# Designed miniproteins, single chains, part 86

Each design is a single chain, and the fold is of that chain. pLDDT is the mean over its residues in the fold that is shown.

## One batch from the design tools (miniprotein)

Design m2997
Fold by ESMFold2-Fast:
Structure m2997 (fold): chain A 50 residues (1-50)
Amino acid sequence: TVEELNKKVHIPGDAKIEKIEGNTVYISGNPIFVASTAIQLKELGYQVKI
């Protein structure tokens, strides 16, 4: 769930997880913080879509 991912990764206030579908996480927000969040999620084995 989104809440579980928020416990595993540091998400800056200008980036947000919109939804999770299987292994794919959808994120939005400021491009710099979105990129940082995407790197963390990819390290955990998720695919990321913006």
Scores: mean pLDDT 75

Design m2998
Fold by ESMFold2-Fast:
Structure m2998 (fold): chain A 75 residues (1-75)
Amino acid sequence: MKDLSDKPLEEQLREFFDEQVAFLKKKINSPELAEELRRLHDEWLANRDDPEKVAEIGKRAAELIKKEFEKYKKS
């Protein structure tokens, strides 16, 4: 399962989740967001064999992270 160019969607989302959750845990300014992402991560783990569910969860997590990022970007 070594992918040099294209990672499976599950692996991409896992790496994205892990990185973003770790990043947000550093910024405890949004404990609710951290909890929401933890919940999404748990849901992702439960549905990791369902690529459609994984994609949906990934999009939701990405949107939540994007909104929070924008908030801290001070733009």
Scores: mean pLDDT 66

Design m2999
Fold by ESMFold2-Fast:
Structure m2999 (fold): chain A 74 residues (1-74)
Amino acid sequence: SELLERARELRREAEEFREKMDKFLEEFAKNGLAGKDVVLPLPGISSPEQLLRAYKEVPEKLLRRAEELEAEAA
């Protein structure tokens, strides 16, 4: 079913997002306070606080949408 395939894609996207963010945060931690050359991985995010919020909220929204599509397919 197409709805179940879309749900899988959204779950995969959420996992990929988390993994990319984890790698970014690890690099940021390794560099310590050297924030001068920090390239933010998401457009429209201008602060570390916004980045941390996106890290939590984006996967959550993707997973909720996947769950809705799975329910619709049932």
Scores: mean pLDDT 72

Design m3000
Fold by ESMFold2-Fast:
Structure m3000 (fold): chain A 96 residues (1-96)
Amino acid sequence: SEEDREAAILTTAAALIVVGAVEGKRFGHLTDEQVLEGVRQAADLLEKAAELASPENKPEVARIARRMLDTAEKGGFPKEAVELLRRVAERIEALA
């Protein structure tokens, strides 16, 4: 559906923000505050994607949200950013 296509685009954009934040932090180009701001944007995109996704595709959005949380934890993100992603992943998983 159109909604599933939009959900896929939003989920991909959120994933790219998280990966970009890992790289930016690793190279010293992003502060903890900038990483947190990126995570807030990714969280908003993930929640919108979960709302748009059909019941068949909500599990895929949940899987990607959980992978983003794992990426953030392994990337050494600020505690607040990790906790925000954890809450979002858990909320999306509850809907799937």
Scores: mean pLDDT 89

Design m3001
Fold by ESMFold2-Fast:
Structure m3001 (fold): chain A 77 residues (1-77)
Amino acid sequence: SEEDREKLIEALTKAFVEALGMSEEAARKVAQHLLDSLTDEEFEELKAAIEKHKDDPEAVVGEATRIAVREQQRRVA
């Protein structure tokens, strides 16, 4: 849903700011681009990972990176 999408964008933005030292503007753009690139299955996987690691920004970044790398490999194959 759009509500779920916005909540994930906010959670990813916070994690990227806290773990990677990104600006909020840059982090939000990266989060939006990532979610727009995912399949429905990858979106649900990321949502579950964020809910599991909500208090661990580094773990959230790690899971988002893992999913993003897999998506990139899918596009270049």
Scores: mean pLDDT 81

Design m3002
Fold by ESMFold2-Fast:
Structure m3002 (fold): chain A 95 residues (1-95)
Amino acid sequence: MTRIHLLSKLHLEPDSNPVLRDQYERLLKLSKEKGLKITKVSENVYELDLEQQQRLTLEQLRALARAAGLSEEAIERQLAQTEFVPVELTDETFK
């Protein structure tokens, strides 16, 4: 199972831009509409909880960001800060 950390804190300049903030809110909404659980870990850090049967690829994340209206620069920054955390699948993981 792969856990994706989505960082919304890119630069002070983008963080201060209300248009970029609205774009991130649309991205989060679209992700939830696709059945992904998103939790806010800290002020500018989000964790995407993938469902057991579903993985979100970098290409799918990029497509969601474009659908939300993010610029290519903002998409590149989001993807550069996306961490893929491999989870070792054991019998205990499925409890």
Scores: mean pLDDT 51

Design m3003
Fold by ESMFold2-Fast:
Formats: C-alpha cells, sequence, structure tokens
Structure m3003 (fold): chain A 78 residues (1-78)
C-alpha cells in the first residue's frame, strides 16, 4: 500500500467532509436562530451574537467528533 496515495485520498475526504459539516453547522445555526427569534423577539443584538457563537461552537464540536469518526472509518477502509 502506498502511504503517499493513502494520505492524499484521506486529505481529499477530510476536505469534503469538513465542507459538508460547515454547511450543516451553518444550516442548523440559522434554523435555531430563526426559532429563537420567533420565541424571544426581545433579545438584543449582543445576546443574539453570543447565542449564535455558542451554537456554532457546539455544532462545530459535534462536527469535529463526527469528522474524526468518519476519517477513522476511511483510514481503515484504505
Amino acid sequence: MEEEKKLSELKKKEVELRQKYIDEVNARTQAELDRLLAERPDLSDEEIARYVQSLRDKYFDEADKKLKEEIEKIRKEL
């Protein structure tokens, strides 16, 4: 097995998965923000900004965990 080829394929898959998770995080963050604003229209811009950042941090942490699990699967398949 060529390690160079294996690393190249793994890197491409990591980039693809990272983009997928970024898109998912953005979509989930927007959906939760829309829900929050419907329930809490009294929030200030600063509170909204902090909430959005907290959601993005949470979703990116979840995405990073999933990314690592998927990369491990790909590594075993390669």
Scores: mean pLDDT 79

Design m3004
Fold by ESMFold2-Fast:
Structure m3004 (fold): chain A 66 residues (1-66)
Amino acid sequence: MRTLRVTLQPGTDMIAIGHRIMAIPGVHDVTVDTANNTMFVTADYSPALQQQIMALPGVQSVSIIT
């Protein structure tokens, strides 16, 4: 299990993106930092998971932080 930092474009619907990320198999938790347009995703990491999150509209970047 790893924590991913997901940076969103300003003005992105964080609630909608959060729900989409939570629907991905292997995602356990999503914490939203609205002030920084950032989300922290705790998940069973795979390259496919990172690519799937990156493909969502409004996602700017995804980085492993743990």
Scores: mean pLDDT 81

Design m3005
Fold by ESMFold2-Fast:
Structure m3005 (fold): chain A 130 residues (1-130)
Amino acid sequence: SLKEKIEEILKEVEETRKRVQAYKDAGDTAALQALIDEEEARFKELSSKPTPLFELIREALVLAVVYYEAGDYEKAYDIFKSLAIFLENLFGKNHPLVAYSYKLIADALEKMGRTEEAEKWRKKAEEANP
């Protein structure tokens, strides 16, 4: 079901956050870079061929989260914004997954010191999932 697909994506996102944090805690810069390279290659492959929609959403979100947890907030922000537009077109503006994408945009903006923009996106997230 749609709910099951979303739950599996969110589970993989959280496992990805843990994996990046483990590499950072170990100081394993090589493993972190290899993960970035792997996820970039996977996203490129999936975007270049007919791919199930949720596989593309999953990989875009995983890649963006790897960038975010690795400290590349600008690359994460760019993907989160593209994903939010895509999800708005698919589900409309008042959907929990759209609200989640707005929250991720706000988180990235806040890390970049763009606090006024982050607050606007947090408000949009609250309005999308009150």
Scores: mean pLDDT 87

Design m3006
Fold by ESMFold2-Fast:
Structure m3006 (fold): chain A 64 residues (1-64)
Amino acid sequence: SMLKEKLRKRVEEVKEKVSKAKSLTEINQILVKAQKEMREEGFPLELVHEAIREVARYGFEKHA
């Protein structure tokens, strides 16, 4: 669906931002902002939570 494709693109954009983060604090700030923006864009809460979990896992794996 177009909705899932838009969310996938958003996830990839946020992954790029967390990959450039300098600290775990910065990763958390990026995730909080991304969650708010995705909700404002009208994505369903469950899909936003899944997206943020994927990005968080990716970002923390790169910094741990």
Scores: mean pLDDT 83

Design m3007
Fold by ESMFold2-Fast:
Order: structure tokens, then C-alpha cells, then sequence
Structure m3007 (fold): chain A 117 residues (1-117)
């Protein structure tokens, strides 16, 4: 399971660098069975590496779903982005939401680290 997650994350990083939204959404579906704070933190880090605003927002929204949602919430998010090619919320609103949470310490640390770069 850990080896599968690591392979998916490497593929996701490549898709993010290439601006390949369809591949990003495909890999997020494959990651759906493996929610963790560590995965959410990694998705936030990848969001800050992307120059594509839709990819940045979908990765931040997926991170929130992996922290607090269900596989169904992730599926609905992906289907909406595929249909409309727009995020459900602004990047800043998503960052502010994560910062407002009393938990998710690892994810908050990633946000502060990437903001300093």
C-alpha cells in the first residue's frame, strides 16, 4: 500500500509539472482509498509547485477532503472540476479555511514553509 501511494505521488508530481489536469484528477481518484494528514500535506506542497490556478485549487480542495471528507466528496469534487474546468473555491479561501482549523498542524506547516519561498 505504501509503495503504491509513493508511485501515485511521483506520477502526480509529474502531472502537476506538466499542467495535465486530466491526469491530476485520475491520480486523485486512485489516492481516494488512502486518506491521511501526510497525503493532505503532500497535496498542498504540490499545489504551491503548480503554475496552473485550476490545479492549485483542486489540490488544495482535495487536501481538505482527505482531512475531513469522504471518498464520495472527492468523487463529486473531481466530477465538478472535469465538467466546468474551474475550482469550487478560490485558492486564498481554501488556504484561509485550512489555517482556521484547530487541527491539521502538518498541513499548516507546509503552507507557512511554501509561503516563505
Amino acid sequence: KQEEIEKLLKSLETAVKNGDLDKVLEILRQLAPYPSEELAAHLVKLAFKSKNPIIRSILLEAAIVFLYGTPLDLRQLIETVEKHKIPLASEQDLINYIKSRPDAKKVKEVIEEEKKK
Scores: mean pLDDT 80

Design m3008
Fold by ESMFold2-Fast:
Structure m3008 (fold): chain A 83 residues (1-83)
Amino acid sequence: MSPKTQLEIEVALGVLRIALASLRTASKKKKVPKEELIEEMRKMAELIKREVTEHFLSQGQEEAAKEAQELIDKELEEAIKEV
């Protein structure tokens, strides 16, 4: 992969990390049950995964799309462990 493609994946992961951290903080303040928070985190990751996949596939970058999907899934599971 090109350095630019790797940077785009890192930016997508950064956005996901901020979104998931924000969900955790808001959920704690609003006293949302952990199971409902985890469901919302999974929905957020799925939405970001779809957008990132469509972005890379539109550019013919099938390998980047696959790597981004795997990294997003890993990031989600690590974030859920912090709940």
Scores: mean pLDDT 86

Design m3009
Fold by ESMFold2-Fast:
Structure m3009 (fold): chain A 70 residues (1-70)
Amino acid sequence: STSIQNLQQAKQYAQQGDVDGLNQVADQADKNGDVLSSSAARGAANLVKQGKSDEAVRAIDGALEYLRSS
């Protein structure tokens, strides 16, 4: 799934503390109508900006679990 690939990429950026990478994933997902991945990546970017990269990773993992169980 494109959404799963977007969220896996977002997870890597969140683990690296890469706010710009997370925003790029969010922008790309938004252009493709992938609202879930766009929102998750954008939220993760905000958490990383707050120094909460571990929380950002957990939020993305939650979105990935939701997609895999749906």
Scores: mean pLDDT 87

Design m3010
Fold by ESMFold2-Fast:
Structure m3010 (fold): chain A 95 residues (1-95)
Amino acid sequence: DAARRAEAAEATREALRAGVELQRLFQERTGTGELTPELLAAWVPSEEELELARRALEAAERALALGAEENRGQLQQIIRVSRAILENARRRREA
């Protein structure tokens, strides 16, 4: 379906845009664009940055569910990074 492909493309653009914004914020805070597990664990995101991570995760999962194969690797990376940010924040709140 053309409509399903259009939805996948929109979700992909949302995920990639949010992913780029997360990378920009991370680079600004750490001085590097490399999203390593160690640096992600050290990053204490704001509520605004947590909302950005939630949006990135939701959009990337939606894009993959709609069959966005061309950007699968980038979308999977966005999912991994966003989940790590959200899980680290959750653990800090429960500690």
Scores: mean pLDDT 79

Design m3011
Fold by ESMFold2-Fast:
Structure m3011 (fold): chain A 106 residues (1-106)
Amino acid sequence: SKEEVLLNFLALLQKVLEENELSREEKAAVLALGLALLEKLYGKVHPVVRERYIQQAEELGISREEFEKFVKAALEVLSKYSEEELGNLTVEEVKELIKEVLEKVK
């Protein structure tokens, strides 16, 4: 289900955040991947939910405009995967997604 894909992906992002020392840009990529998955699965994200992700990025020192670029890059990265694939990723595969988002934001 879409809910299982979302929960599995968000749990994996949380694990990456907790078990690794990430840069400011890598943390922004993690936030962008979470928001992008919500948009991919449900088509649109409620403004309150989107604003909370933006606020977390701003707390990292990433502007709203820069974070929107990260979200666009994350959507492009996630477009290569099916919903089933995104629900079954490994930690190593998520780290590769983070790297791909950062390469697109340059």
Scores: mean pLDDT 87

Design m3012
Fold by ESMFold2-Fast:
Structure m3012 (fold): chain A 80 residues (1-80)
Amino acid sequence: DEYLEKLRKMTDDELSELDDILKDKVIPILEKTLGLSEEQFFEMLRNGKGQELADILEKLGEYEGAEVVRMYLAAAKENE
């Protein structure tokens, strides 16, 4: 899994930057566009339903946010 490999190679500082992108860019965009709360977002990731969120972010031109969502989705699947 290419996204899981990216996550495993990341430093704590880089992981912190992903959390910042998720909370400061991704979650606000999803709340504004879909009315999706932070809690609902993480529930979707835990249930393996995050791919749709990444696709929506790509359509909005938020390619970095889409990649972050895919990395979180891959991590959630590994912890199954």
Scores: mean pLDDT 74

Design m3013
Fold by ESMFold2-Fast:
Structure m3013 (fold): chain A 56 residues (1-56)
Amino acid sequence: SAMADAAGAAAGAAMRAGDYDRASEIAQKTLDEGATGSAGAVAAAGLHEAQRLGGR
């Protein structure tokens, strides 16, 4: 859980910084490794938002 929580926090920080590529990569990795409650939800939402805002 700790690693997934850290990944979720890192993805959130990347989004706040406007680094959509990093946020997308971290979020995708978090989902691939298996979601942890709120971290998984944040990762899924972050991935979608990062892809949309990143112009994909």
Scores: mean pLDDT 69

Design m3014
Fold by ESMFold2-Fast:
Formats: structure tokens, C-alpha cells, sequence
Structure m3014 (fold): chain A 81 residues (1-81)
């Protein structure tokens, strides 16, 4: 399986929660809220599907006013930021 991790920051906790709710509707994508920050984990069976799901998650983040802080292939790479 292919995985990707995204961290984003929002202006308010409310916007982060709304983005997480919308993202969590996508199969294979999990969003976790931590205050005004959002951690997104994407899992897919193909590189093409992974790219499509990552792009969809990013669109939702931007729709709710989020800023992408980091994107990585592993959870450990996100922790180093």
C-alpha cells in the first residue's frame, strides 16, 4: 500500500473541524484535529489513487482556509518538522 501524510494549519479550530469532517468522508483518508492544526493520513492501492486522494484532501483544506505546513511519505518525517 501507498501512504502520504499532510499537516495543515487553520485560522480557527472550527475551520479545522469542518475540514476534518469533509476529509473523513473520503474512503482511505483520515483526518485528526489538534487545536487549529490538522493531520491527514492518505492510504491507497496505487500511486495514481494516492495522488488523486491527496489532491482532494488539499482542495478541502484550502476551501476551509487551511495552510499546508508539511507533506511527507512517512509519519516519522512529519514528526521531524
Amino acid sequence: MYRAYIRAKFKSEEQAKKAAEEINKIPGVRATVNGTELDVEVEADSPEELRKLVMEAVKIIEKYGGEILAAARSREDLAAL
Scores: mean pLDDT 79

Design m3015
Fold by ESMFold2-Fast:
Structure m3015 (fold): chain A 62 residues (1-62)
Amino acid sequence: GPTLRNLSDEEVEELAKELGVSKEKIEKAGVMIQLGYSNREIAEMLGISEEKARKIRERVVE
């Protein structure tokens, strides 16, 4: 099964730049992924697209 990992500060900065999302929202999305939230729930709670939530998940899931 997939292994969940913490995003590094560098990965948070790169994702924020790539996706046009604040670093704070990227960090919150990472925590929510570890807590078992879906891409849809993350998108709704953080005010980002589900596609952006999926891209953040790809970096958290090994």
Scores: mean pLDDT 83

Design m3016
Fold by ESMFold2-Fast:
Structure m3016 (fold): chain A 100 residues (1-100)
Amino acid sequence: SDALRQGMLEVLEEARELVESVKAHVPEELYREIMEEIEEAIEAVRNRAPADEIVEKARRVSEAVQKALAATPDAPREVRLKLASALGLAQLVEREARRA
């Protein structure tokens, strides 16, 4: 569905913006990993990859964000909430791709 594809792209871009907004608070290596996984997920959706591939890419985004949350326990609450929001958006893409 073109509407579902567009919705997933918008959700992934929102996740990207949330992570970019907290760049200064995330270790550089983990920030780079998250941004790379988001770009791969966006590319899979744009290229109309099989649903299983989109699920795998979205799962990798979730895993990368979870690593950042684990590495930043003492970050300001607003930073941790933005990372948790990005995680929720990646999980939403994974769920919607499984239903496609």
Scores: mean pLDDT 91

Design m3017
Fold by ESMFold2-Fast:
Structure m3017 (fold): chain A 106 residues (1-106)
Amino acid sequence: SEIEALLEELERLLREFLEAVRARDYARAAELLRRIIEKLGELVALLRERGLLTPELEALVDRALDLIHQLLAALEAGEPAPPELVRELERTLRELLALVRERLAA
């Protein structure tokens, strides 16, 4: 499934982002966040095309994008990634991935 492939790629990008943050490789962390934005856009487009996009999914995507933009602002300012924002992004993306998988199984 094209959607399932995007979910797997988003999960991989999230894992790599968390590894980059732990390594304090903030340039790589910023690059990975930009890749996550790209893949979230692709996911939203596919969900909309297939009539699977719900207000709840849209709210989770909007929250993830807001968190990513806040993280990018800190990283581009030469600041470390704020741990609380990293934790909230991980939680939000995991919730999004789980909800999309549930909708595909229904």
Scores: mean pLDDT 90

Design m3018
Fold by ESMFold2-Fast:
Structure m3018 (fold): chain A 88 residues (1-88)
Amino acid sequence: SAAEAQKALEEGVQKVIESLKKIEEEIEKHYTPEEIKELREKLREEALRTLRLMEEQGADPALINRFLEAMSRFFGISREELRERARE
């Protein structure tokens, strides 16, 4: 159902945002530079797919903005560039 799909998107977005925050806080304490690079690449791919799905499904604009801010801060990519990449 649409409600179940929307809930799954919201839960997925919150989980990604929380994961990004934890990695930022602990990045140099528990991971090697190589592990950090690999983790960032995997998260970027997942985040771009999630952003695309959120925009296509008409997710809450506030949730999209919060997600974009977290992604932009973590990956060092502008919000505008992230949206462009997600649409490609």
Scores: mean pLDDT 76

Design m3019
Fold by ESMFold2-Fast:
Structure m3019 (fold): chain A 85 residues (1-85)
Amino acid sequence: MEEIEKEIETFVRGLERLIKWNKKHLSDEEVAQQALFAIEHMLERYRDNPEAQEKLFKMAVEVLSKFLDEKTVEEIAERAKAYAA
């Protein structure tokens, strides 16, 4: 569990860096799609660990909310949640 928590934290830091970098060069819609793709790939990695998926989802939404508008974050959250379910 501790190793998975560190992996999730590392991913979320990477996601934050990805968003900060891509916002300089891409539209918010393109940034949102790249973020969703990255989140879905990590949810797939933890497909047999619901606790890790839930923690990843919560932390990713917190990071997204710092950089993207509320509607875009809600759309990403809905799509990621549907993928995990």
Scores: mean pLDDT 79

Design m3020
Fold by ESMFold2-Fast:
Structure m3020 (fold): chain A 65 residues (1-65)
Amino acid sequence: PMTLEQARAAVETLRAAMPTLSDGEFARAIGRLAELSEEEIERLSAAPDDEALARAIQRRTNEAR
């Protein structure tokens, strides 16, 4: 599924972009990313930079709420 490098980058970027996220909300977001299919991960990794990736992850998390 998700590579360690992608997971670390996502964690760092989400914390920077969404500092108000609780530990529970953060763990839930990471859990959702880990459950994504390889195809969905490829779509996210197609983002041109870390900011775009963070925005895509945030959209996916918000869409589930």
Scores: mean pLDDT 60

Design m3021
Fold by ESMFold2-Fast:
Structure m3021 (fold): chain A 81 residues (1-81)
Amino acid sequence: MVEELKKKAKEFKEKADKYGEQAEEAKRAGDKEKTRLWGEAFSAYYTAAVYYEWAADDPNSQVALEKAEKYKKEGEELEKK
């Protein structure tokens, strides 16, 4: 369980970095809508990664895992747009 949470933290941090780069590229291209959407995806996945890391370090923190799952879902919904 702890190893899976650490793996998820790493995966979502890498996913956040990817969307951060895409947001910067959209900004340079003048695409305001994609800059906003990918910027929001970056924030959601970065926040999910932070909370997965907290959940891995403190397995008794129900709040950390719940918040990680919430922000993961927000990022997934943004990917559908």
Scores: mean pLDDT 81

Design m3022
Fold by ESMFold2-Fast:
Structure m3022 (fold): chain A 91 residues (1-91)
Amino acid sequence: SLLNAISNNIFRIFEASMLLRAGAISEQDFNEIKEKLKEKVRENLKKMGVSQETIDKVLKLIEELAETARSLNEFSQKRKEIMDLVEKDIA
């Protein structure tokens, strides 16, 4: 489903942020991965008919998640917040 694709792409951004913090990838590599995955999220949200206002909010929350989440629990809470916004918009 498109919801699963969005959820999975957000997780992949979190994984990349953890790899960056572990020194396994460069900041340049991380930014390239993040921007490509954010683009996929935007495309999937548009395909679902999500409003531009909600898309902009989701992408901002993804940036905040990538910068601030340091644990699976923090990631999970932030992803839930993002997914709840998406589901509310399309209801």
Scores: mean pLDDT 89

Design m3023
Fold by ESMFold2-Fast:
Structure m3023 (fold): chain A 102 residues (1-102)
Amino acid sequence: SDEEEYIKALSEIEKLDPEALREALAKQKEAIAKREDPEEAKRKYELLARLLVEALKIYKEAKEKGLSEEEIKERLKKKIEELEKEYGDKEFAKEALEMVEK
């Protein structure tokens, strides 16, 4: 994603779910603290932001169609698995799954 898409995604997350944005920011800080590579931390934060945009789309559709919490979690899990395959980041997938379980 380019910088404009990233900023727009964060703005959309904030409008729809300020709590999700706070969680994304907390994860970015944690990633930076664990890793001394700011570029790796930024990449993981971008992946988390992308996942949160997809999650908010799923939650919006769930509200409109009356999906169960279990169906929402299954859809989120599939998106996490797709991102793991695309980026090859197993640690990101584990962190994202923990977020979905909350």
Scores: mean pLDDT 64

Design m3024
Fold by ESMFold2-Fast:
Structure m3024 (fold): chain A 70 residues (1-70)
Amino acid sequence: MDLELAKKSAKNGAEMLIALGRKQKNDELVKQANEKIEQVEKSDLEEITKIALEVSREVKRVREERYASL
């Protein structure tokens, strides 16, 4: 797997999480997503893959929580 594609995937997921956090006015979620982007820049392929999965799960959780509240 290309390291560059893994980084792009993880960053895209984290940016989506930032957008969701801003819409929900959840500053803590935005902060955590920014920390994930920072970790991606410092991490190897294995860690980047873990971050991408974690961010994907968090995006799903945040979306489900929002729909349950509406």
Scores: mean pLDDT 76

Design m3025
Fold by ESMFold2-Fast:
Structure m3025 (fold): chain A 73 residues (1-73)
Amino acid sequence: SMNDQAIKNFEELAKAQPDSVLGARALASLGELYKIMGKNDEAKEKYLQASRIAKAAGDEELAAEFEKKAEEI
């Protein structure tokens, strides 16, 4: 229940801020939650989404960080 609420909150934040650094960070937080839950495929997907959004928002350094997080899963 606590994890379900956190997932929903980060999904809503990412949808509200789809093209921003804030939205990218929300997706990365969702990736971290999935990793903690052992959902490695979902975690990797969210980090890669976060990387793409960060790059589109002009933060290439943050995008590279999230891509590296996906590779470490």
Scores: mean pLDDT 85

Design m3026
Fold by ESMFold2-Fast:
Structure m3026 (fold): chain A 72 residues (1-72)
Amino acid sequence: SMAENREQAIKLLEFFKSLLGSRTDLSDAQRRALLRQIGERFGFSEEAIELALEALDANDWDVDAAIESLRA
């Protein structure tokens, strides 16, 4: 369901944030590839991965803002 995909997307974004830590040396393309790689490696659905990417794109790749947008 959309609710389940949204919950998975939030978990993926929280995991992504924890793995990024304070790293600011990654390009936008590298951050996008890393999110997708994490999602695939840890068994997140394609729908959740795409929803997380869409939330990041809508929030200028601010992970906290993307998480908040999905919780609203």
Scores: mean pLDDT 83

Design m3027
Fold by ESMFold2-Fast:
Structure m3027 (fold): chain A 77 residues (1-77)
Amino acid sequence: MKIELEREFEVETKGGKVKVRVRATQDENSIHVEAEAEGEDGVKVRVEFTAKNSGVTLEQAIGGAAEEAIRKLEEKL
């Protein structure tokens, strides 16, 4: 079994609006997540990680990746 999910949302931060896109894939062994955050100035950051399929839900992995991408974008601004 292989599941693919994509989420796109916009977050309002102190630096303005940030567009976040997250793609996650899950198989029998792992969850792989990629998140891209883009600021109003066009600055982009991308984070990617793989987690064992051991009690982390796909939605939790997506949320964690989105938060990390936003955090890294704020560090770059």
Scores: mean pLDDT 75

Design m3028
Fold by ESMFold2-Fast:
Structure m3028 (fold): chain A 98 residues (1-98)
Amino acid sequence: SLEEKIKEYEKIKEDINAWLKARGLDLDVTDEVLALVLAFSRPDLQLAIAHKLNLTPEDILRPLVLERRAREKEGDRFWEIAEAAYDYLVEKGYIKPP
C-alpha cells in the first residue's frame, strides 16, 4: 500500500541521517535530495516520494525538476549530500547496482 511505502521511505531516510550523524558529517538528507537519489533506482517508492514532495509521479521522473528542488532546499552542497546518500544506499542494499 502507499502507506507501507511511505513508512519504508521514512525508515530509509532515518537510517541515512543516523549514518551521516555517526560519521560526524554535518549533513542532513532532505526529501528533495533523497528523491534525486531514489526516484530512478527504486520505482516501487516513486508514489511515496511524490506524496512526500507534493509532486506528480511524472515530475518524479524529471531529473531537472528533482535537481532544482534539491538545490532550493540544500543549496550548492546538494550534490555532496546526494553522493553520500547514494553510497550509503548502495552499501546497505537499498539500491541494487546495475
Scores: mean pLDDT 80

Design m3029
Fold by ESMFold2-Fast:
Structure m3029 (fold): chain A 92 residues (1-92)
Amino acid sequence: MTKEVSLYSDGELLRTLRLSGETIEELARKALDAQLAEMDRTGRIVTAELDFDTSEEAERMAEALRKIGEERGLITTVEVQGNKVLFSVARA
């Protein structure tokens, strides 16, 4: 699957990336990596936004993001709003 990830900080659109993955879990890992890279570049908290075709896919993405974040020792905040996933990460 291929999804556009929009990265924001303080209401400013920083970057939009096209990410591809065979699974939701692979896509989640790539999305977290992209957000962390942008956070490292800017020194700011970055919020990422992804839109899905179904709320089921959005919930699955949210679960994958929380799990991978926890495995990496990151502080993750993940919200699901219908078909949309909003998330931010910080290093502990």
Scores: mean pLDDT 81

Design m3030
Fold by ESMFold2-Fast:
Structure m3030 (fold): chain A 96 residues (1-96)
Amino acid sequence: LSKEQLERVTSLTLLIMGLTIAKKQAEQGDFEATVEAAESLIKKIEEMDLEEESKKEIIEHLKKAIEAARKGDAEAAVEHLDKAIDVLAKEAERIV
């Protein structure tokens, strides 16, 4: 891998870790932490050099996770966070 590809994969890995932590917070009923984490991740994703369609899909799932968390729906929040993780993982695979 080039240095640029390695830095990009590292950034995607850190985002996936952040989403995994947010997912665990939602499972534990810490919805405020879930919302704050998801909002922070949306800002980071908007600034990243990702394929536009993937970026929109990730942000849409994160917004739905925030809505679910605000309603106290842990199952829906976790499902949308998982979908965001899946899109990021596929983006990481395209770089390798």
Scores: mean pLDDT 83

